# Designs tried in a protein design run: designed miniproteins, single chains, continued (3). Part 19

Each design is a single chain, and the fold is of that chain. pLDDT is the mean over its residues in the fold that is shown.

## One batch from the design tools (miniprotein)

Design m8632
Fold by ESMFold2-Fast:
Structure m8632 (fold): chain A 85 residues (1-85)
Amino acid sequence: SLEELRARVRAFAVEVAKKIDEAMKKLTPEQQRKLREKATEIFLVADEALRSLAEGNLDAAREHIARMRELVKETEKEIQKLLEQ
């Protein structure tokens, strides 16, 4: 259960990184800088989730995973807005 959850967090982070890299190719340098800042925030929260899992704190891990998902949704919406301009 814990190991499966850890693997899913890692897999999610990898997929997010791929989406960000793909979006970067279509953006201006200024937009890339803004997206890089959001990417940093997402990956910091992913690290906190993994740390909580390593410590056996499932409740904290679930909260961090939920926050990570929300940050990704917000980032995807911003990318769509930038690409529609």
Scores: mean pLDDT 82

Design m8633
Fold by ESMFold2-Fast:
Structure m8633 (fold): chain A 113 residues (1-113)
Amino acid sequence: ELEKILEEFEKKVKQIFKEIEPYMTKEDAERVKKALELIIESVRFHLNLHKEDIPVSTAKELVDDLVREISQILYEGVKKNLPIEEVIKKLEKALSEFHTRLIMEATESKELK
């Protein structure tokens, strides 16, 4: 069920943030938290919008890939002490790529030839 995938996605993203939060300033942590909350909301909205257009297995693959990318961006950001603006831009790009893949998958499922 899609709701279980979305609940697991939210839990994983929140856990990643909790792990990296101590390595950032309070201001930077608040900016990252806000960006992640927007990502969670956007993913939840768009996957529910397209839930009849894609298999549950595809939805799981897309969210698992996004979790891995978010994790890589945040851990790399902390490890390399990247500017927060760069980290936020990378997170926004990851969400944009997720949306592109979701639309492609939804379109392909309707035009099965």
Scores: mean pLDDT 85

Design m8634
Fold by ESMFold2-Fast:
Structure m8634 (fold): chain A 89 residues (1-89)
Amino acid sequence: GSSYTVTVDYKAGETSEKSLVLTESGTYKISVTASNDGDVLVELYQDGKLVARLRAGESAVADLKAGTYTVRVTARSGDGTVTVTVTKI
């Protein structure tokens, strides 16, 4: 199935956003990995609606429509890089 990846740098006390574009609607597995230890929250939004909320090391399954998503990363501790992978199942 189709796979989409976005990488976002994080730093304690900061919020960062990147766009992720899905070209196909379907059921997806969303996985979040971090390069270093830290308290990092990832939120996925489409058209202002929260679609998924995950911490580093977590995954979830969701029905997603094609379109542009905002990936918001908020770090409470640590610094490094978060990789968000969205894979069609």
Scores: mean pLDDT 86

Design m8635
Fold by ESMFold2-Fast:
Structure m8635 (fold): chain A 62 residues (1-62)
Amino acid sequence: MATLSPRQQRAEELALPVLKEVSARLKANDLTQDEIDALNQEAADRFRTRMALESEREALKA
């Protein structure tokens, strides 16, 4: 297993709830491949947004 930086570990922690939400929606709905691709893109966008917010929180603590 590759060792992640603290920032990368935090990013994964922030991504996990988003991924679980997407997975729950996938299980609840019979989705097409296009819909799955759209959800994956949405999850990536949410992940980036959460990473940006985490970076801002760290800047405020400094």
Scores: mean pLDDT 67

Design m8636
Fold by ESMFold2-Fast:
Structure m8636 (fold): chain A 67 residues (1-67)
Amino acid sequence: GLLDELKKLLAEHAAALLEKYVKDTYPDAEVKVEIVDLETLKITYTVDGVTYTETVKVEDLTSFVPP
């Protein structure tokens, strides 16, 4: 339905913002953001040869990223 499409667009936008935020913080980092589901993102980034993987709730992004 329309609500599911809007939630998917929100998750895609959240993923793009998260990738940009990490790239702005670590310009030389390799960053990959995956949409696991409509509520969950997975971010993998490599800084100075060390790879980090974290899971982030879409709801948690809206609590700290200003609109």
Scores: mean pLDDT 75

Design m8637
Fold by ESMFold2-Fast:
Structure m8637 (fold): chain A 69 residues (1-69)
Amino acid sequence: LPSLSVSDLSATDLGGGRVQVSARLSATAETTLTLEVDVTLNGVTRTVSATFTVAAGESRTVTRTVTLS
């Protein structure tokens, strides 16, 4: 079975209720995955979801910005 890993998951407050979520993804075989992260800022929670494809032996950093106002 292909193995995948998620590392360096972080959320950065960009101000104005915006948050940038980033993660590093790696896989031993080509894999398509959906990353879902709940982000909370100032008492507001929003689920961030995005689908990514990672090539065999590849490591890539992915980012997504959400608004929590």
Scores: mean pLDDT 75

Design m8638
Fold by ESMFold2-Fast:
Structure m8638 (fold): chain A 97 residues (1-97)
Amino acid sequence: MEAERAYEEGLAAYEAGDYEEAARHFRRAAELAPGTRLGALAAINAALAAVKAGDIEAAREALALAAENLNTLDDETQLELMPYLMKAAIEIRIAEK
């Protein structure tokens, strides 16, 4: 699917150290897959990639998108992804200092 391809493009950019490009691809994947586990995970990864790129505003926007998507998912998926969401939120707070 297009969202899965965008997510894979994000992973490839992240592995290459192109964190700004990775954040853009992950955000695109999240926007293409709203209300899904993939969309929530992509938004979390967009936030983490944006932190590494030094773009705190983009990281905060991606974190908000991740929280919105996660809140629409079932309890099992929320339990799985909540630790990753919390990690992204904490990394943003550390980067803001």
Scores: mean pLDDT 88

Design m8639
Fold by ESMFold2-Fast:
Structure m8639 (fold): chain A 92 residues (1-92)
Amino acid sequence: DPTEAPPEVKEKARLQREVLEAILAGDFEKAEELARELAERLNIPFDEKAFEELKADPELAELELKRNEIILTNPKPVAAELLLKLEKELLE
């Protein structure tokens, strides 16, 4: 189905969800370990600044968690529409 997100996108969203759930639980050591493992698996540098921003801002962490849930639970075009709706709610 061409509307389904690629497996790599779904895997990234799933792993990011685990990182964000750990941050929201206050388990920052586990969150950092998971975030570093995710970065290594995707062959990208660990974004320490973004990670520190998520730790400092629970509302941002909850928002990013919602974004990843939308990606994981919806077809690509539906996910895109829901992400735009979420972004509009943030501007209100």
Scores: mean pLDDT 74

Design m8640
Fold by ESMFold2-Fast:
Structure m8640 (fold): chain A 90 residues (1-90)
Amino acid sequence: EEARKAAEEEIDLDNKAAEMFPVRGEPLPEEKRKEYIDKYAELAKGLVDLGLSVRFAVGIAAAILENKNLEEIKRFLEWAGIDPEEVFKL
């Protein structure tokens, strides 16, 4: 049961990461898309482990990987009670 929950949670994170991928508005080649989806999912999982909800974790992971305004991301993390230094170690 716990193994099933872990697998379902990872699939959910992958699906949410894929949803966030088009935020750039530009499709990447299939090989690059897979690499970015994997990075989104791993980063989002790490953010969830740090205390963010899955929804916020996926959004922040996408913003980081899309090279959004880093200072704004840090400010949001601090507001949410998450140490930005811990996030950027992921």
Scores: mean pLDDT 61

Design m8641
Fold by ESMFold2-Fast:
Structure m8641 (fold): chain A 100 residues (1-100)
Amino acid sequence: PTPQQLLDSTLALIEKHAGAENAKALQQRLDELEKSLKNEEDILKELERLEKSPNPEISERAKKLKELLRKGVVTKEQAKEAVLSLELTLFLLELAEKNK
């Protein structure tokens, strides 16, 4: 499946299991984040925010991605997609904790 198909499927699952408001909140958050990631500096700022996450997996992944982007191992487009994926993962983890 494409990244867009995976996102659409994930949003549908969130709507079904957590309600339309949570699916809408995630969609709005991802849309706003995508619009903010215009250049490498914007991506690095978001990675610094994610690195400060209390979730160690998100923090470690953000730190590694920041390092790979600075070394030129990943493109700005790849880093942008990875930031959006990390934000989605963080949202799902926060949602799971609220339901336990």
Scores: mean pLDDT 79

Design m8642
Fold by ESMFold2-Fast:
Parts: structure tokens; sequence; C-alpha cells
Structure m8642 (fold): chain A 104 residues (1-104)
């Protein structure tokens, strides 16, 4: 996916140390539940994609977190499948998972 590849590369280069620390804090505080994923899917699906991108950026800066971040992305994909999310969102999520798995 050339558009997502460019977006991931841009986000990686533009994310500041302060933003990385905020992403790490959100990672520690935010639990992934079916209810939270359903709410975002119904209200603002772009936030779900942004959360997946955030997990990728966090993995690039904290390689020791990559295995747990892969698990979190897989959990979101499984919940999105259960909730019959749009195919485009599932394909975008799968692409981000594949990029994360290259970091292991």
Amino acid sequence: NPTLQKLLEQKESETTPEEIEQLKQLFLEKEITKESVKELLEQDPKVLLEELIDDYILAKHFPNLTPILITRVKTRIELLKELSAPQELLEDAQYILEELEKLV
C-alpha cells in the first residue's frame, strides 16, 4: 500500500520525543475492548487507523515493546472482523500488522 507506506514513513520522521512519550503513556492507559472498538468504528473509524499507526510508531522507538504491540494490533483486527468492519479498514490494519512483524 503506497499511501500507507508513505504515511508511516512521514509519521515516523515527524513524531517528536514529546509525542512518543505521550503515545507510550496512552499505550499503558488504554485497554482494547470490543466495546471501545465498536464505539470508534461507529463514531470515527479514522481514529482506529490512527491508533494502529501509533502502535507502529511506538514499536519503531521502543523495539522491546514490538511483540506486545503486534498482539494489540492482532486483537484490534480480530475485533474489527467480529464487528464486520469495512474491508478497506481491515486491509489497512493488516498492512500495518505486516510492517510491525518486519520489526521482530
Scores: mean pLDDT 82

Design m8643
Fold by ESMFold2-Fast:
Structure m8643 (fold): chain A 61 residues (1-61)
Amino acid sequence: LSEEQLRELAEKIKTSEEAQRLFVRLLVEHDIEPGPTALEAVRVLAREDPEAARRLYEEVR
């Protein structure tokens, strides 16, 4: 995912309850602590599991 797509994903997580629920599940699955912002947590997820981050982006699109 590009930086632009990561920012878009973070905005969707803030505005969509469904996207937020899917995102939290992925954070728990990958043992990622929630950061101060959705964008920071999305960057960590993309670094740890780029395929999971891509699937989340496609799911919330």
Scores: mean pLDDT 77

Design m8644
Fold by ESMFold2-Fast:
Structure m8644 (fold): chain A 85 residues (1-85)
Amino acid sequence: SKTFQFDDGSTLTLNDDGTATLVDPKHPELNGTYKAEESNGEIIGYDPNNPHTKSFSLKLLDENTAELTYIDENGNIITVKGKLV
């Protein structure tokens, strides 16, 4: 597995089973384990309780850095940078 720590204190773990686990202390409604699929060079996370709904995208920038993008419950697009730990 691979874990990224983001500048806002959130973490995303890419699990070896094709899922990803997100922990976000500022947006706890987003915490959970998502189905993760690669699409157009990004890893897309889908909520298992809402199949086909995109919850986040992870863009790998290099071997050790990534950008996480998601939409909060108010419709704001949030993008944070993180590093592999």
Scores: mean pLDDT 79

Design m8645
Fold by ESMFold2-Fast:
Structure m8645 (fold): chain A 87 residues (1-87)
Amino acid sequence: SGKEKLLAIIEEKLAELEANPDASDEEIDKILLEVYHAILELETDEELLKKINELFREYGRRVREGEDVLKASLELFKEIKKLIEES
């Protein structure tokens, strides 16, 4: 199913971030963009998409306010995974 494929992608990208604590902001941004595009392609639940978009918006705010990009990205992916699993 699309949900199973999306969870697999998120788990893969989360593992990539956890394996590379020295990843640059540009490398992290690329991974975020790949996950965001996968969500748009595979998720059709409009209410779930609204919640996920709110998480990305909050991530953007936290990073602009000076939070560590890697830490914020890891927390974002874990929250997205939880939302999809609970849907």
Scores: mean pLDDT 86

Design m8646
Fold by ESMFold2-Fast:
Structure m8646 (fold): chain A 85 residues (1-85)
Amino acid sequence: MERAEELIREAHRRAQAGDFEGAIALLEEAIAIADTWENHAALARVYYAAGDKEKAIEALRKAKELAADDPEVVEALEEAIKLIE
């Protein structure tokens, strides 16, 4: 968890600096360590900020699959997908 958390923090810093490619790479590495809906949602946010709506939607759909047992999270992710589509 600590290693994935460090990658996520660095990804956020890179995204804030406009380095979306670097942020995406770090989030993909974090997902390889911890395949959570939160990490896929973070990846979707970076894709959307980079202008890649199709990949943002794909990442949100994967987050929704992983959050399937949490109705509140599923509803929030479905609304996010509808807003992008």
Scores: mean pLDDT 84

Design m8647
Fold by ESMFold2-Fast:
Structure m8647 (fold): chain A 69 residues (1-69)
Amino acid sequence: AEEAEIARLQTEFGLSEAQARAEVARHKRGAAVNQKQNALMAQAGDDLSADQQAAISQQVAADVQAALA
């Protein structure tokens, strides 16, 4: 749960509640980007070029940022 992660960050790293909440939000954004990137790469198949992988990563980052803004 998010509250358990917030409490852990405050206890282990000495973060304030605001800092811990910001860190959890950052981790959630990263996880959402990774999930969308993995789904698109799986849909496209195993033979993606480096340029295609870079394009997917950029598009996913933009889409996730737009969705979470």
Scores: mean pLDDT 71

Design m8648
Fold by ESMFold2-Fast:
Structure m8648 (fold): chain A 83 residues (1-83)
Amino acid sequence: MTAEILAALVLMAGSVAALATEDEALREEIRRLALKAAEAIEAGDAERAVEYLEELARLAEEAGDDDTAALFRTLARLVREEF
């Protein structure tokens, strides 16, 4: 159940972050990275999942959303602790 919960949380966080941006290309990239992170979590690939979540955090920081960046980093840490 833990991988399923983490994947769902990542997809929800990615959806919220995507909805917060009006840049279409950035919105699509956020959705793409969130899907890749969720897929990696479901596959048990913690290293890939953390890589995608850190990239999502960096995109959020560049957009000026430090709270969303902190959320993605927290999710990356939870993935590392679980796997």
Scores: mean pLDDT 82

Design m8649
Fold by ESMFold2-Fast:
Structure m8649 (fold): chain A 95 residues (1-95)
Amino acid sequence: MKRIIEVDVRMLNEGNSKELAEAAVEALEKLGAKASAMPIGVRMGETMKPGDLLRVTAVSETLSGEEAAEAAVEGIRKAGGEAEVVDVRVTEYER
């Protein structure tokens, strides 16, 4: 059964929204998920400030919400971002 995992992270430092989104997606794709990410209230490619939110969506049959959240934050960290997890939502559906 497939899962749609949505992870909302709050930025703790400044970073380029496109680079941070791509880093989160790459970390999840390395774990076999299909992923996308977008900044909330910030245009893609513009600088995110502390307090800005990035929403990461992953589709996986194998990842838990916690594993997806950890992977997204680690990806962001490797791109020089610092972020905290605000919310994790998991929806299971038939394949």
Scores: mean pLDDT 86

Design m8650
Fold by ESMFold2-Fast:
Structure m8650 (fold): chain A 87 residues (1-87)
Amino acid sequence: MSKEELELQIELGVLLIDIGVTKLSLTTEGRKKGKEEVAKRAVEELDEIADELVRLEEEGTLTREDIKEARERVERIVKEAEEELAA
């Protein structure tokens, strides 16, 4: 494995951990606020991103751009869910 491939796998691992923690946080907050459906929709979107990244890694086609775009998508989903949970 090249250094670049190893660094990419580490970045993927960190992002997947961040997604997992975020899913747990959103589920807990949704339950506390009686807005479980808001949390559920956000979690489903986060799971789709995680599944896509894992598939790309397994295919050997994952790029740093894919991870960057996935992070931007995660941040957008989280922001929208947090705004809806706060309303």
Scores: mean pLDDT 86

Design m8651
Fold by ESMFold2-Fast:
Structure m8651 (fold): chain A 68 residues (1-68)
Amino acid sequence: SAAEEAGLAALTGEARDALARAIEAARKGDYHTGNLLGARAVVLGGGTEEQARAAGAAVRESMREAGF
């Protein structure tokens, strides 16, 4: 989705990898792991509000697509 693409585009390296894993977990219905890895992605990316917003939107959209 556009939100998932935007979240991944906002991050690089280990931060992007963490967000990609968060999206996979959210899509499988593992909201706890999705939220933890999403938070880790923001911290690894530098912890900006813009990164937090983008990562949060990506995880929420993934949960919505999984039926949450």
Scores: mean pLDDT 75

Design m8652
Fold by ESMFold2-Fast:
Structure m8652 (fold): chain A 61 residues (1-61)
Amino acid sequence: MSLQEQIDAVVDQIIALIAAGDYAGAQRLAIEALERLSPEEQALFVERLTKAMRAFHEEQA
């Protein structure tokens, strides 16, 4: 998989864990992803995760 595909897959897994109520698992996965990424890649990851989380929470509200 490309780096972009790996970031998208990890973001999707984090949202799935949040939807399942596994906040500890979601946070652990996010931290592990950030530790493996360069600063520029971390910025992309945070942007993707923030957009996905906002969309998820807006639909739940």
Scores: mean pLDDT 79

Design m8653
Fold by ESMFold2-Fast:
Structure m8653 (fold): chain A 83 residues (1-83)
Amino acid sequence: SEHEELVDRIVELVEKGDLVGAILELKKLLELDDESALEALRELVERLPFSEEDKKRILELLEKGDVEGAIREVIEAIKKLLS
């Protein structure tokens, strides 16, 4: 599916240390329907080595259906991984 391809691309970019590329691909989640965006964001939380505190914060936003908030927190978590 489109969201699975996008998740795989984001994970690859984070593993390469490409912060700018990862942010650009994350913004494409806003072009998806909310259900697909929330599923993609949950998969990113499962596949990327975010801290337990960052995972908890992102998951709370996902439970609320806050796609924009979850994307912002994922960007901040990726910045911490690539620092």
Scores: mean pLDDT 86

Design m8654
Fold by ESMFold2-Fast:
Structure m8654 (fold): chain A 92 residues (1-92)
Amino acid sequence: SSLLEQFKELLKEMLANIDDPDRVRELTDEMLELAEKMSEEELKQFLEELDKFSVEATKLAKEKNLSPITMFVNLAEVSELYVHAEILIRQK
């Protein structure tokens, strides 16, 4: 799926910019727009990729000694993506 390929690219950019809350928010908005266009099966894969991302992002944040506020913002953005995808699946 080209939408899933775009989403995975955005996740890679988010990992590269995990210490930049403004960029993380911008990337989250783009991911939300992609999710709106996804099928139910693509949204299920979206959630699986977010699970993998959350583990990797948490490890990287600790290695970089990110501030508590930066970590909180990143967690809030990831949570928004999860909730949005779950709602979209239920609307199918």
Scores: mean pLDDT 83

Design m8655
Fold by ESMFold2-Fast:
Structure m8655 (fold): chain A 73 residues (1-73)
Amino acid sequence: MIRIGVVGYDADGRVVWADSAEADTPEEAARLVRQLVAEARARGAARVEVSVDAPEVPPEVRRAVEDAGATLV
C-alpha cells in the first residue's frame, strides 16, 4: 500500500489545498498524484509538494510528480 500526500501553496507560501490518498499499485499511485496535483493547481496553488509513504518510491510515482511539475518531499 502506498500513501500519497499533496499540499498546494500559493505565491505567499500559504497552504491553499491539501489532500491524501492510498493506492494498492504504483500505477494507481501515479494516477492519483496527477489527479491531486491538478486539483491543487485548480485551487490556486503556485507550488505543489507531494509526499509518498512507501518503503521505496516507485519510479512511476516519481515520474508522475516530475511530469506534473511538483516537488517530491
Scores: mean pLDDT 85

Design m8656
Fold by ESMFold2-Fast:
Structure m8656 (fold): chain A 69 residues (1-69)
Amino acid sequence: LTEEQKEELLEYAKKLAEKYGDSEEAAVKLAEALINKDDDAGLRLYLAGEVSPELATEIARKLKELEAK
């Protein structure tokens, strides 16, 4: 990903956190973990209940969309 695409994903994660009532900090950390292909860190955040399944799914979808460009 380019720096611009990373920033776009992080801003998208913040907006989704506001929409779903999740922690903005946790959403950003999940997005960063997914960008770095750190499946372990991403899974730990999800299992800790810090992010909703809906948020996690939408961030993963957005990352896939950005990587396809």
Scores: mean pLDDT 75

Design m8657
Fold by ESMFold2-Fast:
Structure m8657 (fold): chain A 103 residues (1-103)
Amino acid sequence: MEELERLAREFLERTLPLMEKLREAVEAGDREAAAAYAAEIAAVAEETMRRLGFDEAEIEALKERALAEAREGREPPESEPLRTLLALGIARALLAAERAAAA
């Protein structure tokens, strides 16, 4: 539990400033800066999922699952392991950043 909470806190501490900069770049119409911040958020997200014990194929599956659930307006079931729920939340943050930069 404490290890998952620590990884979640570290992810938020690293990505919240980047998400704010991404928002400011999008509002300013700076597409290059927005793409750069989104890429940095994606790198932090993928690094955090690897630290949670997911391999590259599992990370891609989590990203695809998060995208499908977002498209359907579906939330992951709360019965999922906390490690999986955290990884899905991280994948959703990655997808939201990519979507914001592409707008």
Scores: mean pLDDT 82

Design m8658
Fold by ESMFold2-Fast:
Structure m8658 (fold): chain A 137 residues (1-137)
Amino acid sequence: MDKLFSTLSRAFKALGIDMSEDELREIYLEVQSGEKYPTPEEWTEVAKDIYNILKLYKEKNNIPDRDFALLLAGMAGYLKTQDLAEALRAATRLLIQLNMGEISAEKAIELASAVLGSLLSGEVTPLSEEGRKLLGL
């Protein structure tokens, strides 16, 4: 768990969001004590935890679905490459798909979350492979 919080904090900071490990731990504890957001059963436990943390952050900050999908895509790009330019490329690729109506914001959140979960756990799922192709990762 400590590696998860430090990795997420670093990704948020790289994207210009000053989110501390302690703030992420507080969100995680709220997820653990409250009702969890529904996730597909086939997702890894790490992917489910990440989705719940990020979804709670989204709700607390009133982030629109589209902007949240772009944030997740940027985080996935940064975590894979450690390069802010590749993070922006992944987010821009998704932005183009959303603007063209080729993907819904809900599907974009699902795919980007699966990629992020895969990168943090090391587990590969069909959904994470689909998401990597979408984001160019």
Scores: mean pLDDT 78

Design m8659
Fold by ESMFold2-Fast:
Structure m8659 (fold): chain A 94 residues (1-94)
Amino acid sequence: MLEEVRKAVEEMREKVGGPKEMAELYLETLLLFREKAGLPDEFVLELVKAEIKAINGEEIDEEAWERLGEEHREAIEEAVREQLPRAEEAYAAA
């Protein structure tokens, strides 16, 4: 699964517009969800797939996504809290 996650992240890297620093921060956050928050590779892979679909203008299954987010809410909140200062720094640097 890690190789699948990496491949999906690289695919998303090419599709994400805007400042390079913001795109890299977003990708780092997804990897941090897996490594520091202990989120399963399956969950991170589904996150990346949903984002790619959104970037392509495709409809995502929001109900399935909300259900998955609820299951991992605590870990997601912790990862977001840890990354918030870094997001502010990246935004200031861009």
Scores: mean pLDDT 59

Design m8660
Fold by ESMFold2-Fast:
Structure m8660 (fold): chain A 84 residues (1-84)
Amino acid sequence: ASEEERKQILLESLAALLIMAATVLGASEEALELTQKAADAIIAGDLETARKLAEEAVEATPEEVREEFAKLAEKLLEKAEEIL
């Protein structure tokens, strides 16, 4: 596989992990929709949009899991930035 193909697979994997994290933590329908849009932005390599949408998803998440989801989202976005 090309380096570009490998980077794309890694971004898709990070996007999937973000969606899984939101789902496992019991994010609301609104937070899941925003998380899906953030995941799509990660796959597209648009980290500015991905970060903004992830922040909106965190705010829409119930307070009791919000900090945990925020930490996971930040780590995944940091990894996406390292790949690009």
Scores: mean pLDDT 84

Design m8661
Fold by ESMFold2-Fast:
Structure m8661 (fold): chain A 60 residues (1-60)
Amino acid sequence: SKLAEAARLGGASRAAVSRAVRAQVAKGMTREEAEEGVLRAAQAAPDLSPEQFVQLVERA
């Protein structure tokens, strides 16, 4: 799944990535848009540490 791919790329847990997606959906984004956004963030920030990546997606 896109969530599993994002978690692997960013070094984050699937639970952390899932929480980020649900937070975006709660703000009015569709689930597909939220999942795509989180995946793009993981791909765009491959130089971040796993902890920095988790903070980034939690804040999004």
Scores: mean pLDDT 67

Design m8662
Fold by ESMFold2-Fast:
Structure m8662 (fold): chain A 83 residues (1-83)
Amino acid sequence: LEKLKEELLKEAEESGYKPEVLKEKVRELLKALGEKLGELMKEAVEVQLEGHALIEKEGVDAANARFAPLEAELEEKIRAALA
């Protein structure tokens, strides 16, 4: 990710900060990252969807109580993958 940010800044400089060129480069880099972060993003989406369902069924308090451990576990996994 840090290297990706550096590459994006370099492309921005080389293209004269043209949004069209940056947009295409961002899409290409996001596709490459998609495979690496696919599993983690899938888990993140699953947690978010489960949370929305809990809020609708049991209300905000119940959803928050269930979210806390799930978010902590997912955050730890993401942190480890990004380190």
Scores: mean pLDDT 65

Design m8663
Fold by ESMFold2-Fast:
Structure m8663 (fold): chain A 63 residues (1-63)
Amino acid sequence: SEVNELDLKSLLKAYTELLRERAASKGVEVESTEAMKKLEEELSKVEVTEKAREAAQKALDES
């Protein structure tokens, strides 16, 4: 399957959301840099697809 810009943004949003959720569940606060805040603003309008969520979960589980 071809990766387009929207798919990449959806994947990145899913990944950052899952990373924060997992850190929070372990009692770890993720420090937000200015770059992360800008990224989260840009991604706020991007819809997370099921494909992106599954890919992000797999990446985190394999790490």
Scores: mean pLDDT 71

Design m8664
Fold by ESMFold2-Fast:
Structure m8664 (fold): chain A 62 residues (1-62)
Amino acid sequence: SNEEATRLLEELLKQGYSPEEIVKKMKEAGFTNEQIKAAVLELVRQGKISVELAEEILSLVA
């Protein structure tokens, strides 16, 4: 679900994984590019991720 994708993304960010490792781990967990994009945008809305880091992750799932 999109909520599960958002929770996993937040956890991976807290653990200090790189954008490339985050995308890899989220895809290994079964999330689609669209679900990863939705999770990034949700964390931007919540103020839990920088715009710079969000743009870097989004470029990897375009």
Scores: mean pLDDT 88

Design m8665
Fold by ESMFold2-Fast:
Structure m8665 (fold): chain A 57 residues (1-57)
Amino acid sequence: GLAGAKRFAVGTGTISEAQAAAVRDYDDLRAAIRAGNPALSDAQVEQAIAVAEALLG
């Protein structure tokens, strides 16, 4: 779920703990990942979320 995806994103350095604290839904999580990683495509952001869900969801 979202909590697992947030924990994974912080643990991998994809987003900061401060950014994770502001994330309330998956759209916020996408925005946070993109803000920290502007070179990533939409498909790469979705893949990062899918990997996080598979490992900690």
Scores: mean pLDDT 76

Design m8666
Fold by ESMFold2-Fast:
Structure m8666 (fold): chain A 99 residues (1-99)
Amino acid sequence: SEVARRAEELGDERTAELARLLDDPSKSIREIVEELAKRYGIDVSGTEIDEEPAKEEEMKERLRAVVEAEVRLLELRRRGDLEAARAYLAARAAELAAR
């Protein structure tokens, strides 16, 4: 839920949706893949998914780790852009004050 909230704050609706689906304990990996495929127009009808419970949970954990890493990277990029914007505005204000 925390990862989904952070992704939404960054405007990454796709990553936020994936994080929410992974946070739902009632959703199987197959249901998550099919829901995303339906929303993004991807055909997964020929895709074999390992439905063994232990391997399914391992796959969910791997996907959660990837999603969290992507959100962290996006946060770092957005923070860099904001710092650059602040520096630009400060430089402009200083130029106007000096004249």
Scores: mean pLDDT 68

